# Designed miniproteins, single chains, continued (5), part 41

Each design is a single chain, and the fold is of that chain. pLDDT is the mean over its residues in the fold that is shown.

## One batch from the design tools (miniprotein)

Design m17394
Fold by ESMFold2-Fast:
Structure m17394 (fold): chain A 70 residues (1-70)
Amino acid sequence: SNAQRAMQLYQQGMDYYRQGDYGRASDLFDQSSRLFDEAGKEDNSLFADLMGINMRYKSRVARRLDELQR
């Protein structure tokens, strides 16, 4: 399902984030947010909608951290 795939991408993003690879983390969080948004539309899931918002925030933070490393 889109929600299961989004969770996998979130976990991968967190692994890269913990390693300091903020660029890859940002990309993975962005991909995860899109899949949570689709899951929210399909299942009318408040959880999926909230996770999509959370992933967009994490992607933005990781992108900023990536820029600061350059």
Scores: mean pLDDT 86

Design m17395
Fold by ESMFold2-Fast:
Structure m17395 (fold): chain A 78 residues (1-78)
Amino acid sequence: DEKRKEGLEKVEERLEKLIEELLADPDPQKQKDAEIMRKLRELYKKLQELLEQIKAGDTSKIEEAREVAKEIEKLAEE
């Protein structure tokens, strides 16, 4: 669904800008939060790729997608 993809891309763009701003901040806590956000963005991007492969018929990617989702949950807990 192109509409869902567009929404996710906008969220990713906003996260990239926020991460850059936080990384430029001299506050060590903000830098740590930025690193977590950067990792979450990368994992979310990977999850999207896996979901597209599953949609194309590769059901073997379901387990990998579950693992990526678990990593996202762990990082989101902080």
Scores: mean pLDDT 74

Design m17396
Fold by ESMFold2-Fast:
Structure m17396 (fold): chain A 75 residues (1-75)
Amino acid sequence: KEAALAALKAWLRRTHPAPFAAALEAVVDAIAAGEEVTAEDVRRELERQGLTVSEERAAQIRDFALALAAQHGLV
């Protein structure tokens, strides 16, 4: 589980801009910890990295992070 999480986070850092990757890493960490992640939680993590998105876009990013976590066996 920890190795899969580390691999996913490394992939995010390689394939996405650093601020966006950092926000997604935090979201994926929360999902892996068994926390409920809402679109608002994703929006707040993006804001911590200096990124502003709509609620609709934050929901899309949340769904993307959940799909990635599922694909890597984190949920």
Scores: mean pLDDT 81

Design m17397
Fold by ESMFold2-Fast:
Structure m17397 (fold): chain A 91 residues (1-91)
Amino acid sequence: ADIDAAVDRLVADFRRSGFFEKTDMTEEEFRAKARELLTEIKNEFNIHPSVLYQLLLDLLSDIPPEYIAKLYNIPVEKVEKYQKKARELFS
């Protein structure tokens, strides 16, 4: 439920940004990939589902990994891993 809410919000934001027009990725494909990534992050870290949406936005931003690590209490090496993975999926 909470992961689905985060995925729905991400799809709405990326639709508004023109992402699906620019990349030829379908909303269904994006939804599946986002759900998989957010589920992996939730399961690896003791992170509340309500913050997964903002975490993914921060991972896709230009915020330094050290700041994201402090904000979410995640090791910097893991932030760098998921930042790379998110960018590979949604760039």
Scores: mean pLDDT 82

Design m17398
Fold by ESMFold2-Fast:
Structure m17398 (fold): chain A 90 residues (1-90)
Amino acid sequence: SEEEQKLVDELIKRFKEIAEEVKDMPDSEQLERLKKALDEAFETLKKNNLSQELIDRFVFEVRKIINEYFPVDVANELIYHINKLRKKLL
């Protein structure tokens, strides 16, 4: 639905804002804050019973942001965390 698409857009925007905020912080703090943001975003996706298509779009856009802003080691750990969260969405 249009409301569900807007919710996904809002979640992507919030993640990007957090990524921009933490980009100059130490790796440990980046990981802590971004993992928390991902946990909260996936909880919202689950609570709203969003379609697999919308979940896939969220994951695609968030992975793009991660790969743009963060070094490979941080990016790989965040992508691993996303994959774990995604598997919990049945």
Scores: mean pLDDT 88

Design m17399
Fold by ESMFold2-Fast:
Structure m17399 (fold): chain A 94 residues (1-94)
Amino acid sequence: SLEEVLKLLEEQAKRLKELTDIPEEVVEWMLKRAKEVIEKYKDDEEVLKAAEEALKAGLSLVETTALMLVTAGKEEEAVEFVREAAKLVAEAEK
């Protein structure tokens, strides 16, 4: 369900903040993007199922968001999102 996916996304974001040195603002950006994607595809049961299974398997916010976009047929958006996320993480480590 959408509610379960949103809950799992929040839990994964909290875990990233506690277990990694990724800046809170970058984690919050990742979470916001993931929430925007799942809200857009909330009526797509395949996207909801893919997101829930990915998060329960321990996939990252970036991996889960990319998987949701690919499942929705938005491969170009998935690639662009992963590049943007990678750039933000790399810049934050400087």
Scores: mean pLDDT 84

Design m17400
Fold by ESMFold2-Fast:
Structure m17400 (fold): chain A 77 residues (1-77)
Amino acid sequence: MEEADRLLKEMEEEAQKLIDEISKQDPETAAYLRAQFERSIEIIRELLKKGKIDLEQARKAFQALIDAMNALLQTRL
């Protein structure tokens, strides 16, 4: 339980850092992506609570979201 809560907190902090960087260039896109990250983290939290996914699967899902976000930033620049 504590490890899952810590992971979710770390995910929220990492997403916020990326959103803050995007907001310097495009605040409208940053606001949209923030809402998407919040929704994704809520879904991951619910799936973890219901035992539908494990902690490693949650980490991989979040890493895929971060990788996709970084790819979008690099392609735009």
Scores: mean pLDDT 76

Design m17401
Fold by ESMFold2-Fast:
Structure m17401 (fold): chain A 90 residues (1-90)
Amino acid sequence: SLSDEEKEKYYEELIEIVVENTKKALETLSPEEVAELLLEHIKRLAELKVPKEYLEKLVEALIKTLEELGVPKEILEEFRKRAEEILEEV
């Protein structure tokens, strides 16, 4: 079994991977399409029992990344709202 420190490192590495994949997706997909794919991904990670604390960190990292890449504020606000609704069901 993995130690708590090894689990934390694993979840931090997963967040980094999702952020990098988000940057690549925005090269070919619209911001709206990327937001929908990310919301489905967050739902899937919740089903796989990723701890809520790391899902919250993922949501904040994704919002920061999307904002830095120039995604419109209205899309960011809707993404945050829908992500928070998913996290409330966990």
Scores: mean pLDDT 84

Design m17402
Fold by ESMFold2-Fast:
Structure m17402 (fold): chain A 74 residues (1-74)
Amino acid sequence: RDELLAEAVELAREALRRHFSPELAELIERRIDELIAAGDYAGVLALLRSVAEGVEEKDPELARRILELVRQLE
């Protein structure tokens, strides 16, 4: 579980670095870290889905990988 979550978060960070502005990437990464620190597992998964949806047109393969990991974590 923790390994899959770490992998999903790292893929989301990769998507943020490749396809988002540095300011927006920083805000979303900080929000991921806040949700993890709060133990808000459902919030983390929802945010990871939103990141995947945001990059689906630009990087459909990366979006698919993130969504597959999120599905396995549910």
Scores: mean pLDDT 82

Design m17403
Fold by ESMFold2-Fast:
Structure m17403 (fold): chain A 70 residues (1-70)
Amino acid sequence: ALTAEQRRELYEELLKLGLSEGDAVALVIAAARGASIETVEKMLDILRKNGADEEAIKKALELIREALEK
């Protein structure tokens, strides 16, 4: 499970990628609850379909993957 500090750090990094506050919060909550990478990939696919930048999606997945492995 992610600490409060790790959740804050992930949230701030996701915002720097250009994600909305709502999308960043949803991804942080999913990671904090131990969501599978498959669930995170499905969430990111929804963001991609809604016009999110492909490079931002790729970097968001990398950040969340790192958070889930620690």
Scores: mean pLDDT 82

Design m17404
Fold by ESMFold2-Fast:
Parts: C-alpha cells; structure tokens; sequence
Structure m17404 (fold): chain A 60 residues (1-60)
C-alpha cells in the first residue's frame, strides 16, 4: 500500500542518517549498525505520524 511504502521510505531515510552520524563520529562498525537500526525505528515512527496526518486531512 502507499501508506506502507511511505513508512518504509522514512525508515530508510532515518537509517541512513543514523549510519552517517555514527560514521562521522568514528564509531566501530557494530555501533554504526546499531545507529542505523535506531534511525530506521525513528523513521518508521515519523512515517506513521505522516500517514495519520494525511488521513485526517482527507476527512475534512
């Protein structure tokens, strides 16, 4: 569904951001991977919020 695709897209964006920040900080690969996973979780939550806002806007 379009909603799921949006959530997955935001998870990918969050994961990339987490990985980038950890790499710039010079963290070990294991911690970089953990930062990517945390970024994905945060991105998914944000995507869920965006989908909820869109649904409310559609029911004006």
Amino acid sequence: SAEREEIERMAEVGGRLGERIARRAGLPEAEIEEAREEGERQGRRFGETVVEVDKKAAEK
Scores: mean pLDDT 83

Design m17405
Fold by ESMFold2-Fast:
Structure m17405 (fold): chain A 70 residues (1-70)
Amino acid sequence: MELVKESNRQMLEDVLREAKRANVSKKTYDEILENVKKAEEFVERSEDPREASQYVDEVVLKNLELIKKE
């Protein structure tokens, strides 16, 4: 469980780094940051590592789409 939580946290942090590198607008960055924060809370509370990983994957994909639209 701990290793899966760490991996999920790293993926969410990678999205924030990607948003900064892409120099997205403050509005888009704030939206991504909020989405990441909610996903981190879900991962911390989740007892099912597969469910947590699936949710993180969905959040990562949605946020990458937000970055691409800039």
Scores: mean pLDDT 78

Design m17406
Fold by ESMFold2-Fast:
Structure m17406 (fold): chain A 101 residues (1-101)
Amino acid sequence: EKEKEKLVKDLSSEDPKKRKEALDYVKKTKDEELIKASIPPLVEALKSEDLSVRLSAAVILGEIGNEEAVEPLEEFLEKEENVSEELRKTIEKAIEEMKKK
């Protein structure tokens, strides 16, 4: 559906307002299909040239992601050399939050 595609894109947007609105909607609906569809684009956003987008994607994955997102995040940390300390800590916190769910 076009609305789901827009929401998934907004989760990784450079606009903080769009990211917040999309995150609030996903958290409210508890739509497992939407959450599952959001994981791959958010993992790709971790590779963004914009540090704000990368940090936001890691936080959002921690907030809405389930254990299925843990492996992609661990693979990102293993394969990506020279990940910034701030991004690394944000991803590690997201993994902890997902493992506690």
Scores: mean pLDDT 74

Design m17407
Fold by ESMFold2-Fast:
Structure m17407 (fold): chain A 58 residues (1-58)
Amino acid sequence: MSRAELRAYLRARSSSLSEADIERLATALEGAPRETVDRALALIEEQGLSVDEALAAL
């Protein structure tokens, strides 16, 4: 996904993410497939990991 597509997707998918979290994820996951993005979101939302912890766990 492009960085702009990631920002739009993350805002639509999660109401709990801050704008800083969205920018961090969009920057780190630019070019990643949707499955990788969804896995990162699951780690944050289901396991309570921080954005950086979720990215490290991918």
Scores: mean pLDDT 81

Design m17408
Fold by ESMFold2-Fast:
Structure m17408 (fold): chain A 112 residues (1-112)
Amino acid sequence: EKVEEVLAWAKEQGLVTPGEEEGMKIAIQAVIDVLKAEGVPDEYIVLEAKNVLLLTKQVFGEVTPASVLRLLRVFSRFADLKDPEKVDAILDKYAKELLEKGYISEEQYKRI
């Protein structure tokens, strides 16, 4: 439900490219799981997930499953996180799922 709300908003903003919808559902779930791991209150999860997608566009110029997960990896390495190991585990899980389902290339996977 939160994933569908963030995805619908992102489509309205023109942030989701045609054909990326299914991969973006997985990437948005990774964002939500990271925000929950960091202790973001449930009432702010949708707002903060939208902010992560906007920041992804500012940093990488595009919002794709690969660019979203790469932004989360940058946060894991450079932000003062509560549990960086848990964030890395979430990223590894969803990056592998995206690769196995064919939503990202092997080259994109290696850059996450």
Scores: mean pLDDT 86

Design m17409
Fold by ESMFold2-Fast:
Structure m17409 (fold): chain A 110 residues (1-110)
Amino acid sequence: SGGERGLALVKAWEEARIDRLADELGSLTPEEVKARLQKLVDEAQKLADNASTPEEREKAGRKVGEASELAYAALKWAQRNADSPEARELQTFAEEALKKAKEIFQKLNA
C-alpha cells in the first residue's frame, strides 16, 4: 500500500542519512566523535531536566534524536573499522550513549 511504501522510504532515507554521517565521522578522530556524542547527550539531559512546557519537551526530544542519530552513525563507523582497538572503544561508548538517550527519552515522556 501507499502508506507502507511511504514508511519504508522514510526508513531507507534515515538509514542513508546515518550512513552519510558515518562517512563524515571518518574525517574525525574517535576522541572527537566521543566528545561530540557526549556533548549531545549532556545537552539532551539538561534540556529534558529543565523541560516544563510542551515546546521545551519537543526541543529536548529533538536533541535526544540528534544524539541517537550520531550514536548510530558512530556504531556504523566502528563496525566498518572493527579491526581497530579505537573502534571497539567507540562502539562501547556509542552503545552507552544510546542507552542514556533512550532513558532520557523515556523520562521525558513519563
Scores: mean pLDDT 80

Design m17410
Fold by ESMFold2-Fast:
Structure m17410 (fold): chain A 73 residues (1-73)
Amino acid sequence: MAAEEAERLLREALEEARRLAEQGSEGARKMAELIERERDAVVEAVAAGEVTVEQVREGMRRAVEAARAFAEA
């Protein structure tokens, strides 16, 4: 279940970053690309017990905050 929760968190963050990128934010676009690129590695790390779901949740919150800040700037 941990890997499934991580995948869900990554999908939600990616969807929000993509939404901000559609509004013309280059920074949000780069964040969406980064999340998409790292998604498989993060899910695999959670499945291996190297990263916790809580760490993924915190990381995704920060990534979305960064994408939002780029959209505002």
Scores: mean pLDDT 80

Design m17411
Fold by ESMFold2-Fast:
Formats: C-alpha cells, structure tokens, sequence
Structure m17411 (fold): chain A 58 residues (1-58)
C-alpha cells in the first residue's frame, strides 16, 4: 500500500496525472475507499487531466 501511495504522489508531482489517477484507482480498489491523504491529490489530478486533455492527441 505505501509503495502505491508513494508512486501515486510521485506521478502527481511530476504532473503525470494519468498515471497518478491509475494508482489512485488501484488504491481505491484495495482499500475500498479513498484515503484522506489522497483525496485532495486525486481531485486535483482529475481536474488537471480534464484541462490538459480536453481533446485527443492527434
């Protein structure tokens, strides 16, 4: 679990929001809910991903 949290936050800091969200989903599946410490990063990553990819990469 700690390794997944570290990987998610590392991806988030690198602005790799797709990878961060993937790890957040894995953590949710394992824990059954969003841990408090990941709740805000998960929201931010989702919002940033929407802004960064409003259209597909041609």
Amino acid sequence: MEELKKAALEAFEKKDYETALRYFKLIHAIAGEIPEELREPAKEAAEQLKKLKPNPVP
Scores: mean pLDDT 73

Design m17412
Fold by ESMFold2-Fast:
Structure m17412 (fold): chain A 59 residues (1-59)
Amino acid sequence: MVKVVVKFKPGVTPGNSIVKKIEELGGRVIRFVPPNKLVVEVPEDKVDELKKLPGVESV
């Protein structure tokens, strides 16, 4: 597993649905960094799937 920072688009706050999708990818949320970043731990091959989540700007 790798730790990555998921940056959301301006004005997008990550909600429970995003957390659940990360968990479905075999990952977990480590912390929320206001205003719009999540530190997550996911399988290395799932990093690209994080970029497909609603409101994600970059990983």
Scores: mean pLDDT 79

Design m17413
Fold by ESMFold2-Fast:
Formats: C-alpha cells, structure tokens, sequence
Structure m17413 (fold): chain A 95 residues (1-95)
C-alpha cells in the first residue's frame, strides 16, 4: 500500500508539472495506476477506510491529469496535492 501511495503521489506531481498533452496524460495514468494498486491492496486487507481513501486518491489524481492536459497548471498542482494527501492516508489506513 505504501509503494502504491508513493506511485500515486509521483504520478500526480508529474501531471501537475506537465504542460498539456502527453505529459499530463502520462502523469495521470501513472497516478491512477498507483491508486488502483492501493485499492486492490485495501480490498485484500478488508480495510474499507483504506479503500475509500485510495479511491479518493485515484479521483484527485485523475483530476490533476485532466487539468494538466488542459494546461491549467494551478488546478493541476492543487489536485495533485489532494491526490498525494489521499494516497498517504490510504497507506496509513492500510497498515
């Protein structure tokens, strides 16, 4: 779960720093992938709170990727920070 949360955070940061197009899309995909992994881990552990936090991380990471693709750098950064917080919470809850 911890490695998955780090992947979500790293992907979200790439999305936030990316300027439209391929960089934004790649960052978003990476962030979603990390979130999916966290989600699967939370499901196997039976921790519903961790699963909800992981789902929130995926959603915020996706928003960050979409904002980056639209060249909305401020929104992409804000959503990436929210995704990172949710990913860290998911990792903590899935312990």
Amino acid sequence: AEAAAEAVRAGAEVAAKGSGGAKGAAGGVAAVGGGVSARLAARRSGTEEALEAAERAVEEANKAGLAAAADDKEKAKEEAERAAEAGEEAARLAE
Scores: mean pLDDT 63

Design m17414
Fold by ESMFold2-Fast:
Structure m17414 (fold): chain A 97 residues (1-97)
Amino acid sequence: SAMEQQIRDLLDTLMSSTDPAVQQQAVQQLQQIAKDPSKLPVLVELLGEAVERETDPQKLQLLLQVAKSALANAPDDIELINRIIGLILRIIGRLLD
């Protein structure tokens, strides 16, 4: 979908950029997407894929900011909430390694 491609492009921009302003703009756009409950499941899935590929602690910290926004905007959907919590714990675990 167009939305899935937009999220993929923003995640690719965040993960490939060395410019803090470009990274922060991508984070802010992903956080804005997280405010829409209809987009949240796709965002969480694609964030999970990005986290599995990322080893840079600074970029993992940016992905953590997006994941925290997803949790803050999660509807009363226990499966989605559990998925987001699992994602946050995976990011924290990687940051501690």
Scores: mean pLDDT 88

Design m17415
Fold by ESMFold2-Fast:
Structure m17415 (fold): chain A 60 residues (1-60)
Amino acid sequence: SALFEEQVKRIQAALDAKDIEKARQEVRELVDLMNEGKVDIEKANEAAREAQRGIAAVEA
């Protein structure tokens, strides 16, 4: 969905900028969209796990 694609792009932009606070915020927004039923649950969970791994890699 357009909402899913846009939110994943926002997460990726924050990770590319190494803005961990912004990346965490965008992941929370993705989870909120998932809980509201606005994005696919399986895809959102997968993207959130990938984003958390990216955050951990930047913090290491």
Scores: mean pLDDT 84

Design m17416
Fold by ESMFold2-Fast:
Structure m17416 (fold): chain A 86 residues (1-86)
Amino acid sequence: SKEELEELKERIVKAAEEAIKELEEYVKTLDLTPEQRKKVEEAIEKVKEAVKKLKEAPLEKEELEKAIEELKKAVAELQEVLAEVL
């Protein structure tokens, strides 16, 4: 239903925004090189853009699935960058 899609979207967005905030605070505590910091910040920015797209996505199954898939890809790229840097 449309209500279930809205609830799913809101839950994913909230969880992602909270995780990003916690990660940004954590990254501030790390002694990273300028190059490492730039890579992490660029990867975080891509995740933020994917979250924004999900927030703006119409409550249509196909559109939400597409936005969620883009978010998953951005998160996977961020995880890869963090594994290389940390």
Scores: mean pLDDT 87

Design m17417
Fold by ESMFold2-Fast:
Structure m17417 (fold): chain A 62 residues (1-62)
Amino acid sequence: DGAEAAARRAREAGLAAGAGASGRTTQWGMLKTYEEGGGVEAAERAGERGAEAARQSPPSPL
């Protein structure tokens, strides 16, 4: 299950990075795609957008 474990880690890393970005809708979209099980590609793409935003603008605390 090396490939499966690696894919799961990549998905979680992408979700974490995306969640760090501003925008709840982005997080909801990633979670929905992730839960569908076939959305690894879309989830990673959404995570990349979130990671990019987080790199340019670090998350703002409440």
Scores: mean pLDDT 56

Design m17418
Fold by ESMFold2-Fast:
Structure m17418 (fold): chain A 114 residues (1-114)
Amino acid sequence: GPLPTLALGAPPPGIFDDVSLEELRERARKIAEELAKKYGYGIGVAMSRRNGTVTAVVALADPEGKIIGESVATSQGDADAALRAALKEVIRLAKEKGIITDESYERMLAQLDA
C-alpha cells in the first residue's frame, strides 16, 4: 500500500519550528495518521507569524493528492489556538463530505480539546 507520508505536507524548514506546538503537533499527527491509514486522506499544515498574528492553513487532500478542502485560522500570539481552529474546521469538512465516520469525528475533536 502507499506509505502514510501524506499525513504531513512538510513545510519548508523553519516555518513550523518557530512555533512551540509539541503537544498539539502530536495530536495533529495522530489525526493525520488515522485519516491516512483508515481513509486514505492526507492533511497538509502551514503556519506563519507576522506582527504577532499567527496564521494556520490546513488543507485536506484526497487519496490521489488533490486538495478538496482548506481552512485558514488566525490568532494574536496564540499558535495553538490558530492551529486547533484550522484543524477543527478541516475535520468538520471531512465529516460533512462523508469522508469520516461520526465516531472518527468525535475522537478527533476529543484529541484537539484534551
Scores: mean pLDDT 75

Design m17419
Fold by ESMFold2-Fast:
Structure m17419 (fold): chain A 56 residues (1-56)
Amino acid sequence: NKEKVIQEGLDIMDTYSKNIPSWKPYLDMMRPNAEDVARMFSFLRSMEINSRPLLL
């Protein structure tokens, strides 16, 4: 479901904007690409567990 994937991407970006408020304007520009953000994050997590909170 595309809407579900987009929602997951938006949630990821919202998390980063809360942790790094200075990134919010850039993250807002990327909201149309939320689906790509969600897919990339999921892919990276499936490959290797990274202890870094800022994987993106």
Scores: mean pLDDT 68

Design m17420
Fold by ESMFold2-Fast:
Parts: sequence; C-alpha cells; structure tokens
Structure m17420 (fold): chain A 85 residues (1-85)
Amino acid sequence: SAADDLAAALTASGEAIETKEDAERTSELANKAVDAARRALPDLSPEQQELMAEALTRTAKVLREAGQEEAAEEANRVAEELKAA
C-alpha cells in the first residue's frame, strides 16, 4: 500500500542518516519518502495525515542536522501541506 511504501521509505532514509551514508544517497532516500507521502495523501484519513506530517517533520530535522538542507526543506514543505489538509 502507499502507507507501507511511505513507512519503508522513511525507514530507509533514517538508516542512511544513522549509518553516515553519503549526501547523495541520503537525499535520494529522503526524496523517495517525500514522493511516497504525496502519493499516499489522497488515501489518508485526517488522523493519518497528521501522523505522517509529524514523521516528515522529524525526518526534516534529522536531514538538516546531517547537512541535507534542500531535502529537509522539501520534507518540511510536504509536512506543512499535510497539516493544512
């Protein structure tokens, strides 16, 4: 499901950051998580949208701490869109 794809993408992104994977790989995985979130949006309940927004906000913080500013800004942007929906 789209939710399962999102969970997998968020896990992979988190693992890449924790293992000090290179900047390109971390950014790639973060972009996949953002894409999965956008794909899941039409099928999410308001409660699921809030939980996903929280997860993406946390991902953005970790990406920013890892120096991945552009990926962090994109993740935060999608989180804001989910909160506004």
Scores: mean pLDDT 69

Design m17421
Fold by ESMFold2-Fast:
Structure m17421 (fold): chain A 60 residues (1-60)
Amino acid sequence: SEAALAEGMAAAARELIARGASSEEAGLAVIRALKLSDWKETDPAEITALALEVWEAAKA
C-alpha cells in the first residue's frame, strides 16, 4: 500500500541519518534506491539496504 511505502521510506531515511547522512542526503538516497528498483520494492528492510548502498556509493 502507499502508506506502507511511505513508512518504509521514512524508516530508511532515519537509518541513513543515524549513520551520519543529512536529511537531504537520506531523502535523495531513498528516492534513487526506489527508482533503481523501478518502484517495485515495498519491503522496508530492502528499501533501507538499497538506500544504504546508494548513499555509500555517493560517498566514494
Scores: mean pLDDT 78

Design m17422
Fold by ESMFold2-Fast:
Structure m17422 (fold): chain A 70 residues (1-70)
Amino acid sequence: KVLEAMRKSAEEMKKKFPEYSKTLDIIVQAIEKKNDLEFGKHLLESLALSVPEMRELTEEAIKRLEEAEA
């Protein structure tokens, strides 16, 4: 499930970057409440650009969302 994949990715990111916990919760809620995958992916991409150290984790999250959608 897309929500399961996103929640797992968010927890992994929170473990490494707890200061971004609220931002990650917003991304999870965007996908969960509206099932808005495109907006969720956009937020993840923006986070990767703002915090390059999170690039690998955001890439994995986006890939998981795409696989769950396909």
Scores: mean pLDDT 75

Design m17423
Fold by ESMFold2-Fast:
Structure m17423 (fold): chain A 69 residues (1-69)
Amino acid sequence: GVKSDPNEWTSEQVTDLERVKEILEKYPEAKALVFMKDRSVVVVESVEELEEKVDPALFASALVSYPKE
């Protein structure tokens, strides 16, 4: 089920691709909205998707959502 309680989730704006990877590794339920320099937006839910779908040279920023404890 989709549970959208804003108090149970945090969103962090990240400009470092390594930080996005760290959050996705730490929180298996985390999701990232990756903003590319070509103005494309990619949704990734895992480090594997991040590495396959996101070119580091085109990475601009990401909004990463992950659960709070």
Scores: mean pLDDT 77

Design m17424
Fold by ESMFold2-Fast:
Formats: C-alpha cells, sequence, structure tokens
Structure m17424 (fold): chain A 86 residues (1-86)
C-alpha cells in the first residue's frame, strides 16, 4: 500500500521534528510534500533505507531521555512507525 507507506514516512518526519524540538513542527501537508519530493529524486528503496537510519538515530536519542513518561510514549510511537515502514 503506497499511500500507507507515504503516510508512515510523513509521520516519521513529523515525529523526528517533535523529538528533536524543531519549532514549528512540520504540518502533515509539508511532511507529505517532503516525502514525495524525496521519492521523486532518490526512489522508494533509497528513501526507506534513509527512514530506517533515521529511526535508529531517533531510538538512540529517545533512550537517553530523562522524562520516563515522555520516553515511554516516544518509544511506543517509534515502534508503531517502524512496524508501518517494514
Amino acid sequence: DLEGLLEALADLYIFRDRVLGVEPVRTREEALAYVRNRLEKDGLESELERARKTAELLEKGISNGKDEEVTKIQQEELELLKKALG
């Protein structure tokens, strides 16, 4: 399901903005536009590999968080995103 995969990639980049404290966080429209532009330039397999590396970096950052409740929520969100991305 290509549309589901595009949404999962967009959600990953929005999640990344939240975890890294980027303000303002990308809108869904901005994230989808970013993902579509990346797919046009680099292709799906390359973008999925980039997404996996992004998830690995985020997982390391989240695990070093000092707020236990925030860390748990972010870990659960990331696991759902990783599952959606395959």
Scores: mean pLDDT 82

Design m17425
Fold by ESMFold2-Fast:
Structure m17425 (fold): chain A 74 residues (1-74)
Amino acid sequence: GEALLQQLIAQVDEILQRFRAGEISASEAAMQIIELGREAEALRDEGRLTPEQMAQFAAKQQAALDEIQALVDA
């Protein structure tokens, strides 16, 4: 499960980097991050991520969405 968690976190970081660079919109970045959350939940339900790994991803996802929202509100 660790390799899957690391891939999901890396994908969140890539989306944030593209958003910070102005390559994608806030809504597009948020939608892609939410889609990754759905993929993580499916992997958890299949037993491929532990509850602890899912919690780590959820924290990363929330921090990313909070960053996008803060920049939109500025």
Scores: mean pLDDT 87

Design m17426
Fold by ESMFold2-Fast:
Structure m17426 (fold): chain A 86 residues (1-86)
Amino acid sequence: SALEEARALLQRASAEATALLPTSREEAARLAGETNREVARLLGLSEETAERIGELTLRGALTGEVDPAEKAELDKALKEALAKAL
């Protein structure tokens, strides 16, 4: 299922990010962004929305700066997609 594929990707990426964190925060942030983008695609979100989720994840991890309204919008879209995948 899409949920199982998304879970497997998250587990794999989490392990890779943990290995990178002591030596490359930037690389770990890129991995997180790419992983969330792919998870969003697997959950059936549009390519545009998936790209926005990936960019938000990357930016948040690197800068700590996130537009609260955009985050809320994307969190809602992800929650609705997750509910449909169940």
Scores: mean pLDDT 79

Design m17427
Fold by ESMFold2-Fast:
Structure m17427 (fold): chain A 111 residues (1-111)
Amino acid sequence: KEQLKKLADYYYELGKKYPQVPFFYVNAAELYLEIGEIEKAKEVVDEGLKINPKHPDLLLVRAIVYYEEGKIEEAYKLIEEAKKHPTFPNLLKDPWLKERVEKIKKEYEKL
């Protein structure tokens, strides 16, 4: 838990230093989500999206934040937006992203 928070803070610092590399914001937000700091994850991913508004990794992490906020329809719409990118199948090779995306889709189908 404490080690994951330090790693998240480190990636966020790298994101602020190298804002053109969306990977640092993605990793920071994913780690904040893992430790349950939803508001911090939201802050980080929204900052990343302000710089790279259509980046598919950032869209997927933002969808997970919407899901944690109980906003299933908004979460699903961002997944659909990310799915338009040709790199989308490669993002789902990450089990952390794949499991959460599949969970959101299943919850949306029940609405």
Scores: mean pLDDT 83

Design m17428
Fold by ESMFold2-Fast:
Structure m17428 (fold): chain A 75 residues (1-75)
Amino acid sequence: AELEKTDDPEKQAEILLEKGREYAEEGNFDKAYEYLNKAEEIVENSDLPRERQLELLLEISVAQLEIAVKKVFPE
């Protein structure tokens, strides 16, 4: 499990976000959303400063929107 490799919530969220993007590139949108949701949960339950939590949550939300657009308008 990726979470076993780091106790840094920023790194945990980054790893999950990257996995979500990888699954989206493979066309596995269900897994992509699953990993992005996990990243959001890690950030929300972290002790990070509020501003940093919001930055990470916005990045995750952007990724979710990008995947939704790609699902509707695949190239």
Scores: mean pLDDT 78

Design m17429
Fold by ESMFold2-Fast:
Structure m17429 (fold): chain A 72 residues (1-72)
Amino acid sequence: SKIDDLIKELKELADELARRYEEEGRLDEARRVVNREVATIIEAIGIEMDDPDKAIKLLEKEVKRYREELEK
């Protein structure tokens, strides 16, 4: 599903970004990335049954945020 694809993409982006921060010794930033990933996925799953379009938009926004952070 679109939601499953977005969750997979968010997890892959968060894993790469957290790994880069860990390799740089920036453990607080790595922790922030993981915490936001988990929080976003829980929120999206929680709203999916009532409003799947809202869940998709939430996940797309966070995917975009992590892509932009990886480009910096």
Scores: mean pLDDT 87

